Designed miniproteins, single chains. Designs and how they scored, part 32

Each design is a single chain, and the fold is of that chain. pLDDT is the mean over its residues in the fold that is shown.

## One batch from the design tools (miniprotein)

Design m1153
Fold by ESMFold2-Fast:
Structure m1153 (fold): chain A 81 residues (1-81)
Amino acid sequence: MTEEEVLREEARRDLARAYQELLDFIEKNKDTISKEELQAKFDAIRAELLERYKDVPPELRARIEAGFDALKDYLLALYES
């Protein structure tokens, strides 16, 4: 595999882990957590993910951001339902 292929695969795995962590957090805390606290949790995980991939090509970083934003939108909708 090329270095770029390895980075794309690692990013996919990290996004999947972020999804699972946030889903578990929402499931456990839905009735007690404020929207502001949930947004802070999303922002912290997003910042950690982007810091991890700060030195990758901008196109890959944009895809990671878009993937996380789609995940966030889905989970926020789930929380608000």
Scores: mean pLDDT 81

Design m1154
Fold by ESMFold2-Fast:
Structure m1154 (fold): chain A 91 residues (1-91)
Amino acid sequence: SELKEKALYDEDPEKRKEAVLELGELAAKDPSKVKEVEPVFEHAILEDESEEVKLAAVEALQKILASENLSKEEKEELKKRFAKVFEESEK
């Protein structure tokens, strides 16, 4: 996907931030996209050198978790995955 590539590989951190936020909006509207965006947000939190991009991934996750389109089970699975990711980011 073009947004996924932009989020991971754009030379401009502002463009990576915008792409991460757009992926979050899309996943919040369409739960079928949550599994596709999870690795992008994990990469942003753990590997991106830009603090703004890391914070955008956190904001995107919060929007997805606040979505009425996700089941309780989908939200719990997402929370478990990213609890571990955030634990690793502090090391």
Scores: mean pLDDT 86

Design m1155
Fold by ESMFold2-Fast:
Structure m1155 (fold): chain A 75 residues (1-75)
Amino acid sequence: EERRKRAEELLKKGKEAFENGDYETAASYYRGAIELAKDDPELRAEALDNLSKVYEKMGKKDEAERFRKEAEELR
C-alpha cells in the first residue's frame, strides 16, 4: 500500500529529525505520517507516540498528553 509506505518513510525522517534535536521538523513529519496512516491504527499510534515525545521536548505537556492518550486508544 502506497500510503503505508509513505507513512513509514515519514516516520523514519521524523525519527532522524528528533535525534538531531529538530523538534519542529520531527513534528511535521509525524503529523504527515498520522494523516497517511488513517486506516492503519498501529502505524498511526506509533506516529502519535513519537509526536507526543516531540511536544514533551518542546515543553507543550498538555498537547503531548493528548497525543499519547489518542495513541493508547488506538491499541
Scores: mean pLDDT 82

Design m1157
Fold by ESMFold2-Fast:
Structure m1157 (fold): chain A 66 residues (1-66)
Amino acid sequence: SAEGYLAAGRFYLNKGDYEKAVEYFEKAIKEDPNLAEAYRLLSIAYEKLGKTEEAEKYRQKADELS
């Protein structure tokens, strides 16, 4: 489920495994493309990875859906 992927992504984000966090948040978005929280968390994970352009893109998408 999208919620299951979101929970897994948050788990990895909390552990500092930002690459796995991105993977699971992308899976959540694939199941529910309107899940604003997944885009917000994906933005945070990309920021932690130093991928500022991707982080800003997904932050904007989260804002659009909020």
Scores: mean pLDDT 88

Design m1158
Fold by ESMFold2-Fast:
Structure m1158 (fold): chain A 92 residues (1-92)
Amino acid sequence: SVTAAIALVLQLIGLELDGAEVRIEVEGDRVTITLTGLDPAQVAQARALGEHLRSLGAEVTVTVEGDRVTIEASGLPEETLRLLRIKAEQLK
């Protein structure tokens, strides 16, 4: 739903405002979200973000390396992909 897609983008904005470095790459139906500079609570939030994407029907892989979390997703709804493309362009 549009509401779920908006909630995802707001969660990413919240992490960025709390000092995390956010990078988003979109290639076709595949999305890579890289979050760095995370404290343990933000790592938990990033894991929850990955689970949220999985709940939207996406195939999701979450990799945690210290203060870095990489979320790779495929099969996201087009509305979610559109909003993530917009956010990725704003981060450039």
Scores: mean pLDDT 80

Design m1159
Fold by ESMFold2-Fast:
Structure m1159 (fold): chain A 99 residues (1-99)
Amino acid sequence: MNLSEEVKKELEELLKFIKENKGNFELIEEKLRELGKKLLPTASDEDQVGIVLTAIVLYHLSQEKIDEELLEELKKLAEYLKKKYPDNYYIDVALELLK
């Protein structure tokens, strides 16, 4: 993914937030939606969450060293969001990437 440095920093800050707030899925979902509204203001609230989730998963998997603890938290987050939004295309993409 060829992202601007500003977007990369936003994704890095979001990954740090997830690691610092493990298991607080409602709070993390709201943070995903806030970034989604900023970057994708015309997308639905559900797609804002799903697209940002997919973006942070792709960004983390593209790093030279994978943080296995963060990868486990991303899997748990994606499973939580799949239960809440069972028909969302982007959440399904994130789950497929995390297999």
Scores: mean pLDDT 85

Design m1160
Fold by ESMFold2-Fast:
Order: sequence, then structure tokens, then C-alpha cells
Structure m1160 (fold): chain A 93 residues (1-93)
Amino acid sequence: GAGGRSAESAAKSAEAAAEAAKKGNISGAAGAAVGGIGSAFGARILGSDEEQKEQAEKAGEYAIKAGLAAMDGDAEEAEKYAELAKEYAEKAK
């Protein structure tokens, strides 16, 4: 559903932020983080089933954390949160 697609988009943004941080591209990490926040918000609003909505909200939360870690230059922490965002996005489907 739409909530699951938004959660998947948030997870992809988190992965992009982590990759940018690994390359030392803080500007790219910031851009990806902003995209992740938007997708996370969409996941929360568009979730129709409460259980799927909770998983989508967690995916968005971890995507935001990944983006913040990436902007802080912590590529390892960003990757960890990106993996968690992806896991919860898959559960939201």
C-alpha cells in the first residue's frame, strides 16, 4: 500500500545518506536525509492498517536517525540505522 511504499522510500533515502557519508559527501548526506524525513512523514500518514502503520513509522524513525548520523559524519552508525529502516519497511508491506 501507499504507507509501505513511503516506508521503502524512506529506507532508500537512509541508504543514500549512509553511502554519501562513506564518501565524505556531507552535502549529499544532508539532501538524502531531507528526502528521508519527507518519506517518513508520508509513511505515517498513508498507513491504513495499525500494525503496518507502526512498522512504517519505525522505518521512518530509523531513516531519520540514519540521515542525522550521516550528516554528523558517522558512516558506521548511518549504515546501521539504514539497515534497521529497511528491515521495518519490509515488515510494513
Scores: mean pLDDT 71

Design m1161
Fold by ESMFold2-Fast:
Structure m1161 (fold): chain A 90 residues (1-90)
Amino acid sequence: MAEVEAYAEALEGAIAGLVRSGELSEEEVERARAGDPEARGRVLRLAMEVLGADEALVEEAERLGREHGFEEARRLVAERFAEAARREAA
């Protein structure tokens, strides 16, 4: 529970960093939150790349972003990231 919330917060931090660097626009993030599947996929893909996720997890994040609303996609991506981190630690 707390671990998944930490990864969700890390995703939001990565998105904020991408907006600050100019790699994402505030308008694109707003479109992602409003339900644009292309914007959702791209925002979550770039956030996972910034967080150092492997290529498979980055592709999964883009797919989940395209298929789900932003809040649900963010939660699912955070859960996948936490699971991948647990497998590395085991």
Scores: mean pLDDT 80

Design m1162
Fold by ESMFold2-Fast:
Order: structure tokens, then C-alpha cells, then sequence
Structure m1162 (fold): chain A 56 residues (1-56)
């Protein structure tokens, strides 16, 4: 479980960073939305697994 939580935390963080970079680079809203959705999904899975919000 600890290793899974760490993987989900990293996934959420990376997806958030990618979404921010997509906004800065003027990527289509669909790309930004997809990255943001991935970040939320990873954070939600982390929350379900640990009972805490993902640090990001």
C-alpha cells in the first residue's frame, strides 16, 4: 500500500505539472482538461487508499 500511495502521489504531481506547462504553452483546452483529469483521478485514488489528500 505505501508503494502504491507513493506512485499515485507522483502520478498526480507529474500530471499537475504537465497541465501547468500545457497552459503556459497554449495547448488546446482538451489537452489541459485531460491532464487535469488524470491528476484528479490519481489524487482521488491516493485519497481512497490512504484516507488523506494527495500532497501536490
Amino acid sequence: MEEEARRLEEEARRAKEAAVLAVINGAPQSVVDALAARAREAAERYRELTGEEAPA
Scores: mean pLDDT 77

Design m1163
Fold by ESMFold2-Fast:
Formats: sequence, C-alpha cells, structure tokens
Structure m1163 (fold): chain A 73 residues (1-73)
Amino acid sequence: SMEERRRRLIERMRAAAENGPSWEEIRELVLELGRLLGYEEEARRILELIEAGDLAAAERLIEELAERKHAEL
C-alpha cells in the first residue's frame, strides 16, 4: 500500500540520516519519494542531470515540475 511505502521510506531516511547518507542512498530515497508523489520519471531525470553535472538543467526541470504541480489544482 502507499501507506506501507511511505512508512518504509521514512524508516530508510531516518537510517540514512543517522549513519550519514551516501549519494547512492540519496538517489534511491529521492526516486522512492518521486514514486510516492507520482513524479518518478521527473525524479529520475533530475538525478541523471545532477550526476552528469548539469545543475542548470536539473534546476530548470525542478522549476517546471513545481509549475506543473501548481497548475494541477
């Protein structure tokens, strides 16, 4: 269920915070958050841009996602 996925994500975030998150752990947590919020594809693309060092493109995609969220009611 979505509630179980949310609970597992929170537990993973807490464990990462306590132990110091690696980039791999951050990537997985961001992807799972994107899945829960219905933005998995956008989350994946943003992470790919960050990994490629294209921070300007990543920022633009985040802004576009925020604008879409605002327009969705």
Scores: mean pLDDT 76

Design m1164
Fold by ESMFold2-Fast:
Structure m1164 (fold): chain A 62 residues (1-62)
Amino acid sequence: SSLELLKQAQELFDKALEAYKKGDYKKAIDLLSQGAKLAKQAGDDRSAQVLEAEKKRLEAEM
């Protein structure tokens, strides 16, 4: 269901934040990318855009 996909996207975002705190930017970017794909599949284009923008921000800071 779309709710299950959104829950998985939220969990991936939380894991990305933990990876970022540990300095693992590549892992954080990967997790954000996965979360954005799940949010898009759930039909939540806004959340997908936010996660994709955060991913691009981290890539630019590397």
Scores: mean pLDDT 86

Design m1165
Fold by ESMFold2-Fast:
Structure m1165 (fold): chain A 60 residues (1-60)
Amino acid sequence: GDGILTPEELGQALRAIGVNLPDSAVVGLVKMLQRDLGLLQDGIAGPATLEALRQLKRQR
């Protein structure tokens, strides 16, 4: 299994924290985050990318 989150699910997670982005912008955000983390810039959210996005959602 790959355990990869889709851009649509990422968009839903971002909207939950008040960020309204289209799927294309979500993919761009994932690639930028992956670059900053030193990961493969494929626009696909693996466990490390998903964890970073969850940290952004919490903010506390």
Scores: mean pLDDT 65

Design m1167
Fold by ESMFold2-Fast:
Structure m1167 (fold): chain A 115 residues (1-115)
Amino acid sequence: HMSPRERLVRIAERLVELAEELAKTSGHPEIQALREGFEAVLRRARAAKTPEELRDVITELYDLLMGLLTVARAHLTPEQAARVARELQRILDEISRVAKEAGIELPDVPPIEPP
């Protein structure tokens, strides 16, 4: 079974892939900036060794994920934004499970609403 760090690495890799695909289709600078943010957090996740470092990675992944949702809703078609929202909800559920297993409290955030 994967460690919390290994699961966070996979989550970050998934978010990098998603941002990369969106950058290819939209070309929007804000999506490129989010891709760079996810790549930075992926490097931090790979280096994380303490519970404090894992908490910081989880918090940053959450913030960047919500940023990607905001940018997607602003710049993509309603259909594309809805697809992104569904994928981000799946990733958010994974982040929540990792946080729970690592004993890290996430802010009380409502589910991602459809567009």
Scores: mean pLDDT 80

Design m1168
Fold by ESMFold2-Fast:
Structure m1168 (fold): chain A 120 residues (1-120)
Amino acid sequence: LTPEQAAAMAAGLARVGAALEKVAEAARLAAEGRWEEAIELAREAAEEARRLAEEAAATIADPGVRARLLALAEGVAELARRVERAAREGDEEEAARLARQAEEMLAVVRAERDAYEAAA
């Protein structure tokens, strides 16, 4: 990786991480029966993921960095939609599962970001 590619990846992963933090919090709220708050936060996370995907598609020149950030943004958006569904259906068990999944994905994204920041 070039330092420029590493910096672009680190910046993109920081935005993915911020959106995943919102997904994890939304899922936790849904697991606690706080449905309206969970739905609002999940929608916000999905919107942030969509904006990241649009910006990455438009601005990232490196196809590998672009593909990775697009895949991550899509994954975050799908998790957010699943959290919104669980909240709408009152499925606290599914919400708790999604919270764990979002936290695991967040840990991976944070570790990957730190590695790219060190390489930049």
Scores: mean pLDDT 88

Design m1169
Fold by ESMFold2-Fast:
Structure m1169 (fold): chain A 74 residues (1-74)
Amino acid sequence: MKKPKKILSEEFKRLVLAIARDEGEDISDFENLTDEEERQKKLEEMAEKWSKRIAEDLQRAVDYAIEREKELEK
């Protein structure tokens, strides 16, 4: 069977870019990339490089979302 390569969701892409930006990664190159293939490779490289940070940030985002929803419950 064809095993499709993991597609980075829009939310995951945003997390990767936010972490890269916070870490001072040069995302200007990414902004200059118009080809989807180049963008995908760049995102995957950044995701691999920042995988631990992404995991931590994702966990914090989940915790924040849970707390946010609980606050909305009066």
Scores: mean pLDDT 66

Design m1170
Fold by ESMFold2-Fast:
Structure m1170 (fold): chain A 60 residues (1-60)
Amino acid sequence: SMLEEVRREAQEMAAYVLKHRSQLTPEQLQQISLLISAGIQSRDLEVMRAARAEIEALIA
């Protein structure tokens, strides 16, 4: 289902963030958390992918 794909995308983003966690400020971690939560709550894969792009731009 699309919800399972959204969840999988969010889990992959969480793993990516964990890999780079030591490079992130508390404010950046809060922003990333909000982006992931908004993506999941949207139940829309394209919204989740847009959040992923913003998260990747913040990290590396």
Scores: mean pLDDT 80

Design m1171
Fold by ESMFold2-Fast:
Structure m1171 (fold): chain A 65 residues (1-65)
Amino acid sequence: SEVVEKVQEYYSPASPEAARAVKAVLEAHGVDPDGPLAKAALERLTKDDTPEEAAAIAEELLAAA
């Protein structure tokens, strides 16, 4: 549906599982999982990123912040 397509576009072409991995890492560190850092992490993801790779990207951005 149109709503689902817009949500996926907003969170990058990455899989929903990869997007959830990013949010889980941010939440574990007390960071807003829907905030600017989450958006930056999701923008780095590609369709081929695994949840493990997505988590690593989120951790890298947390270390840089």
Scores: mean pLDDT 70

Design m1172
Fold by ESMFold2-Fast:
Structure m1172 (fold): chain A 51 residues (1-51)
Amino acid sequence: SPELEERVKRLLELIEKGDFEQLRNEVAKIYREDPEEYEELLKAIIDYLSK
């Protein structure tokens, strides 16, 4: 989904910046609000990094 792609991009930007505190908070929010979306997000990030 477009929302999932935007979230993946945002998390990758936080990783690149080395902002691990914000990264932790964003991941925790997604897991809390929508665990199913969290699983899809994690899979998308793994797929992106595996290319």
Scores: mean pLDDT 76

Design m1173
Fold by ESMFold2-Fast:
Structure m1173 (fold): chain A 79 residues (1-79)
Amino acid sequence: SREEVKKKLKDDMEKINKVVASLKEGERLEIEELFKKAGLDLSEIAKTARSIHNFLDLLSEEYDVDYEVKDGKIYVYRK
């Protein structure tokens, strides 16, 4: 159960990283569109990672991915 959750989290992070790695320099993608392109459900990921903010922090630590909050929306981009 715990190991299955960790594996799913890693697999989901890798799917997001694949989409972000395909972005052009300076491109920012809104989080809902990012998850849609990755084939992931934002609410499922928020539950698995305990919050979307925690998921994005883990992603930023492991991959060349960063994010910003602007006007109440989350944008994700390549470092």
Scores: mean pLDDT 83

Design m1174
Fold by ESMFold2-Fast:
Structure m1174 (fold): chain A 54 residues (1-54)
Amino acid sequence: SEKMIKALYNALLALGFSEDEAKEFVELFTRLLKEGLSPIEAYLKAMKEILEKK
């Protein structure tokens, strides 16, 4: 849901991620959910992608 995505975005900012990193995470996370991944699988893949670019 839109409310959940907004909450995830704000949580990443609170954890010290940049606005660009948080935006990339939520865009990838929502795409993976649309592709049929479970929320936990989508979260882990999106987090790995963001962390590998550091």
Scores: mean pLDDT 82

Design m1175
Fold by ESMFold2-Fast:
Structure m1175 (fold): chain A 65 residues (1-65)
Amino acid sequence: NGEGLLGVAEIIEDALKAGVKEEEILKNLIETAKTSGSPSSPLILKIAEESKNAKELIEKLKEAA
Protein backbone atom coordinates (compact mmCIF):
# COMPACT_ATOMS: atom_id res chain seq x y z
CA ASN A 1 0.00 0.00 0.00
CA GLY A 2 0.98 3.63 -0.50
CA GLU A 3 0.90 4.15 3.27
CA GLY A 4 3.52 1.42 3.68
CA LEU A 5 5.81 3.11 1.16
CA LEU A 6 5.42 6.48 2.92
CA GLY A 7 6.25 4.81 6.25
CA VAL A 8 9.43 3.30 4.82
CA ALA A 9 10.44 6.69 3.36
CA GLU A 10 9.95 8.33 6.78
CA ILE A 11 12.05 5.65 8.53
CA ILE A 12 14.89 6.19 6.01
CA GLU A 13 14.73 9.99 6.41
CA ASP A 14 14.80 9.68 10.22
CA ALA A 15 17.74 7.25 10.07
CA LEU A 16 19.71 9.68 7.88
CA LYS A 17 18.98 12.52 10.32
CA ALA A 18 20.18 10.26 13.18
CA GLY A 19 23.52 9.79 11.36
CA VAL A 20 23.07 6.23 10.08
CA LYS A 21 25.17 5.62 6.95
CA GLU A 22 23.34 5.29 3.62
CA GLU A 23 24.93 1.88 3.01
CA GLU A 24 23.55 0.49 6.30
CA ILE A 25 20.09 1.95 5.61
CA LEU A 26 19.99 0.34 2.14
CA LYS A 27 21.33 -3.00 3.45
CA ASN A 28 18.75 -3.13 6.26
CA LEU A 29 15.90 -2.10 3.92
CA ILE A 30 16.80 -4.77 1.33
CA GLU A 31 17.13 -7.48 4.02
CA THR A 32 13.80 -6.49 5.62
CA ALA A 33 12.03 -6.42 2.24
CA LYS A 34 13.44 -9.88 1.34
CA THR A 35 12.13 -11.40 4.60
CA SER A 36 8.80 -9.50 4.60
CA GLY A 37 5.58 -11.11 3.39
CA SER A 38 4.24 -7.65 2.47
CA PRO A 39 2.68 -7.13 -1.00
CA SER A 40 4.84 -3.96 -1.21
CA SER A 41 8.14 -5.84 -0.72
CA PRO A 42 8.86 -6.49 -4.45
CA LEU A 43 8.28 -2.80 -5.24
CA ILE A 44 10.45 -1.66 -2.31
CA LEU A 45 13.26 -3.97 -3.49
CA LYS A 46 13.02 -2.65 -7.06
CA ILE A 47 13.08 0.99 -5.91
CA ALA A 48 16.06 0.29 -3.61
CA GLU A 49 17.99 -1.39 -6.48
CA GLU A 50 17.22 1.48 -8.90
CA SER A 51 18.06 4.28 -6.43
CA LYS A 52 21.55 5.82 -6.55
CA ASN A 53 21.38 7.38 -3.08
CA ALA A 54 19.08 7.78 -0.06
CA LYS A 55 17.56 11.04 -1.35
CA GLU A 56 16.47 9.38 -4.62
CA LEU A 57 15.22 6.35 -2.67
CA ILE A 58 13.05 8.56 -0.43
CA GLU A 59 11.72 10.52 -3.44
CA LYS A 60 10.87 7.33 -5.39
CA LEU A 61 9.13 5.75 -2.38
CA LYS A 62 7.01 8.88 -1.85
CA GLU A 63 6.22 9.07 -5.59
CA ALA A 64 5.15 5.39 -5.67
CA ALA A 65 2.89 5.92 -2.64
Scores: mean pLDDT 76

Design m1176
Fold by ESMFold2-Fast:
Structure m1176 (fold): chain A 73 residues (1-73)
Amino acid sequence: MEEEEAKKKGEELYKKALELLEKGAPEEKWEELLAEEEKLREEAEKLIKEGKEEIVKAFYEKQGEEYKKAAAA
């Protein structure tokens, strides 16, 4: 996973979460989103082990800012 790809994935997950929240999506849709997050978390751990921390940082910076704003609201 490249840095640019990681940023896109972070933004996509956030947009999916907002769409599910706005539409009041059923639990099955949230389970799919959580499964995607879990897979990305495992890939992030592999990237850290390979010394590609910058890619992981790019992903979490985008995702973390969005979630931090939501948690602070």
Scores: mean pLDDT 68

Design m1177
Fold by ESMFold2-Fast:
Structure m1177 (fold): chain A 70 residues (1-70)
Amino acid sequence: SSIGPLAEFFRLSALSEVAYRKGDTETAVAYLQQLLENHPRVVENYLRTAPQYAPQSAVEEFQRRLALAK
């Protein structure tokens, strides 16, 4: 539950971020929507553990984009 799904989370999250930076909000949200549908537990786990290893700004931006996908 942590190795394969986490790798997919990383890939989809990165694709979403790239799209968002380019102004493609629709595409960014679509990737996050897939992530929520397929791996909601991985998303929840990331939000709980990320403050220990990820920049706070990155976690906040992810949460903001995630809210658009709900």
Scores: mean pLDDT 79

Design m1178
Fold by ESMFold2-Fast:
Structure m1178 (fold): chain A 69 residues (1-69)
Amino acid sequence: LTPEEIRELGVDEVVKRIKAYEEKNKLKTIKLDVRGDSPEAARLINKLKKESKVKVEVPLLPGTAERLR
């Protein structure tokens, strides 16, 4: 998901679609392929973690973890 897609749909709509996908596929863990470090992406991740019953994982780009240390 790009920041533009999140902005166009809105965080609430994206969360709703992800939850519907979880329920349909009975997933226990969700991986979000979110590009960039945007406020919209952070909001989406936080809302999904708060409202979802499953574990939410966001894969980091190679080397990103090194910048945080």
Scores: mean pLDDT 60

Design m1179
Fold by ESMFold2-Fast:
Structure m1179 (fold): chain A 61 residues (1-61)
Amino acid sequence: MVGDLYVATEDFEAVSPDFLSLKKGDRVEVLEVVDDALWRVKSLETGEVGLVPRNVLELAE
């Protein structure tokens, strides 16, 4: 959900400038739920913002 912290469950490589690359274990803050497949997030590791597939994220404790 928006404002929640999530963690990447696998590496993801950005396919365009609108997407954010993640490494497994990277933590992100959800900024916007664009649709059921894509979320706009901010990386807590790099400070970068971009779209990532929802299926590579899980809710952080």
Scores: mean pLDDT 80

Design m1180
Fold by ESMFold2-Fast:
Structure m1180 (fold): chain A 65 residues (1-65)
Amino acid sequence: SLVGLTVRAGRDFIAQTPEELSLKKGELAEVLEDVDEEWVRVRSLATGEEGLVPKSVFEAAGPAP
């Protein structure tokens, strides 16, 4: 589960619907809910706003080699 992790946006993401959250590359977010294999619900650390973002937007979870 990704819940409780802080993740970094690896690319810009533009929300397509009101339930989604737009993020810019380099922004940090806290994972609130692991919705499915493709989507997480996050809270932006910069704004405090919450929404759905594709998991593919974020840098890989865990330490890179």
Scores: mean pLDDT 78

Design m1181
Fold by ESMFold2-Fast:
Structure m1181 (fold): chain A 79 residues (1-79)
Amino acid sequence: ADEEIRRIIREAAEKVKELGNPEAQKYAQKAIDAAERGDVEEATRYLMKAYKASTNPEAQKVAKEALERVSRLRLERDR
């Protein structure tokens, strides 16, 4: 579960870096860095900040869908 969650966060954050504005890109990079060090909670927080900072609709969609997937996987893991 944790490796799947980290992969989802990294993939979404990389996409936000491609499509997003500078503020969203900054938070997306922090999400990637947190995911790489295994800090799923911090990675999720930075992906949420990237979502909120994003002005590009596609970047917002990618981040939102990833956050929803992460939420579902965490709920399934914790049951």
Scores: mean pLDDT 83

Design m1182
Fold by ESMFold2-Fast:
Structure m1182 (fold): chain A 86 residues (1-86)
Amino acid sequence: HMAEELRKLLESHGLPDIAEKLVELVERYQKLVKEGKLTDAEHDALENEIYKLINEAREKAGLSLEDVKRILDILKPLLTRPVAAP
């Protein structure tokens, strides 16, 4: 779901290259979670690259604050740690 939502949003702004880079980060995150290899260092690296790509998107396409918020909302699982189990 995240990958498809990111592609639709960013491609609508003429940013297919940034869309693919963000999708690659989502796929890397999902693989690390599945394999139990998501360390603090891997998480920090993913978060830093996400913010870098969002800044590049803002510079290239003049994304609104609403568009940036939507991207961050889609990527929220990558930017936050799991809460304690119920």
Scores: mean pLDDT 77

Design m1183
Fold by ESMFold2-Fast:
Structure m1183 (fold): chain A 59 residues (1-59)
Amino acid sequence: GEADARRAIENARRYLAQGQAAAALTAAHESIKLGEQGGASEEMVREAERLAEEARRAA
């Protein structure tokens, strides 16, 4: 659901702040997957995609 997607986004942000790019990318992809299953808003999916891009650049 949205709560799971929001938690995944929060995990991605936390991992990026800690320099854990691979873990951040995994968390961002989990949020995107939840969005594709109808469990997240379009805004949440966009934020997750932005975080995934940032994580790829950091790796």
Scores: mean pLDDT 80

Design m1184
Fold by ESMFold2-Fast:
Structure m1184 (fold): chain A 55 residues (1-55)
Amino acid sequence: MEEAKRIAQEIAELARRHPLTPEQLDLINEAFEAISKGDVEKARELVERIRALLE
């Protein structure tokens, strides 16, 4: 729960600083689903993809 919360906060902060496309929103949603299922590896991959699109 705590790890999921931290990652979710990081994603939310990225979203607040950058305009989001539907594609980026889909990735964010998929990252949250991965976190809720405990799939840390998938969540990390999705976070990196989101960063690449925003940075």
Scores: mean pLDDT 73

Design m1185
Fold by ESMFold2-Fast:
Structure m1185 (fold): chain A 74 residues (1-74)
Amino acid sequence: MADDELIELIERGASREELVQRGKELGLPQVVIDAAYLLRKHLGPKEAAEKLREYVEKHGRLTFEDLQELLIEA
């Protein structure tokens, strides 16, 4: 799934350029890609990936609103 691939990239510590390129290929909105990258900057790759997986598990996909809430908490 697109969200699962983004989470893997976040966990691996992929560059912002790789996240943007891969995220666009997966059809993810730019705001979601940027928010996920910023979340990793605040929490680190493992904790960011864990929180993103929790949101996907509960909601079936990542949304900008979910990521915005995580950024406020970070």
Scores: mean pLDDT 76

Design m1186
Fold by ESMFold2-Fast:
Structure m1186 (fold): chain A 55 residues (1-55)
Amino acid sequence: SDAELEKQAEGLRKALEALFGKTIDRESAIEAVKEARAKGGGAAEAIQLALRKLE
């Protein structure tokens, strides 16, 4: 659901700030969550994908 995607994306954004001091936009965070789901991955996969988008 869209609400669940936004909740997971917000969680990802907060995790990136807490762990790496990095900020990511909402759209990129949503994309990272969707890509992680497609790979059967969880939060760790989403974090890795988000970090790659920030390069």
Scores: mean pLDDT 81

Design m1187
Fold by ESMFold2-Fast:
Structure m1187 (fold): chain A 101 residues (1-101)
Amino acid sequence: RRERILEDALRAYENALKTMSEEQAREVAYLRIENLVLAEFLGTEPVPADASLEEIRFELDVLQALAEIKLVTNPELEEEYRRVQEEIDRLKAEFDARLAA
């Protein structure tokens, strides 16, 4: 699971580098990690692998809004949501480490 998310992010980064700056490509990879993890938490489908930066940002905004609604209606999920955020941060850090290697 972790490896699949990191491989998806690396593919998105490499593809983005063909048409945009390293900074923008890194943003695409980070947004992909956030989308994949939040979609899993919410039980929804993640954005397609070929989604544009704007589409990824829009879908992430939707997923964040859905997460807020889910937490208001299911406050017992606050601990799980905290672990989701920690996992996102760890995956972003591991992505950065792989780029530096």
Scores: mean pLDDT 79

Design m1188
Fold by ESMFold2-Fast:
Structure m1188 (fold): chain A 72 residues (1-72)
Amino acid sequence: IEEQVRKIFEEVLGVSPVGLDDDFYSLGGDGGKRKELIKKIEKTFNIKIPLDKENIVDIPSKTIDYVKSLLS
């Protein structure tokens, strides 16, 4: 899960390495890339991220924790 999430952030942002506490927008993310990030995470883990929870994808560690909470 951790490595998969980190890799998705790297693919969407086009930068490597992406650290667990790196801010998505500080690494060059924007609204379009954020939508791509959410869709890739949803497809990879077969989950749905609610619109009111999309802010969890701003940092990889928060995304990892959320994905783990749904797969437990």
Scores: mean pLDDT 77

Design m1189
Fold by ESMFold2-Fast:
Structure m1189 (fold): chain A 90 residues (1-90)
Amino acid sequence: GFGELLNKEKPLVRLAVLTGELLRAIAEEKKRLRAENTPEARERLKKIEEAEEAFDAGRYEEAAEIFRELGMEELAEIAEEIKRLIEEIE
């Protein structure tokens, strides 16, 4: 019914917004790390790229774990919420 469609549309909209926020945050952090160009920045960039690859492959929990290891708690929470929303709309 109408309520079912509205409920599904809300998770899809939130999924799109959160995905955009996550990808923008990743791009900004990668830009910052490339500009710093220290050994520590290069290792962190490699881990960010591993998290991005996991996310692109649909391994949201793995991506969240990598973000958490990097101290990026907000990005880990976004990845976990994206997984929850995908499970809700399936």
Scores: mean pLDDT 83

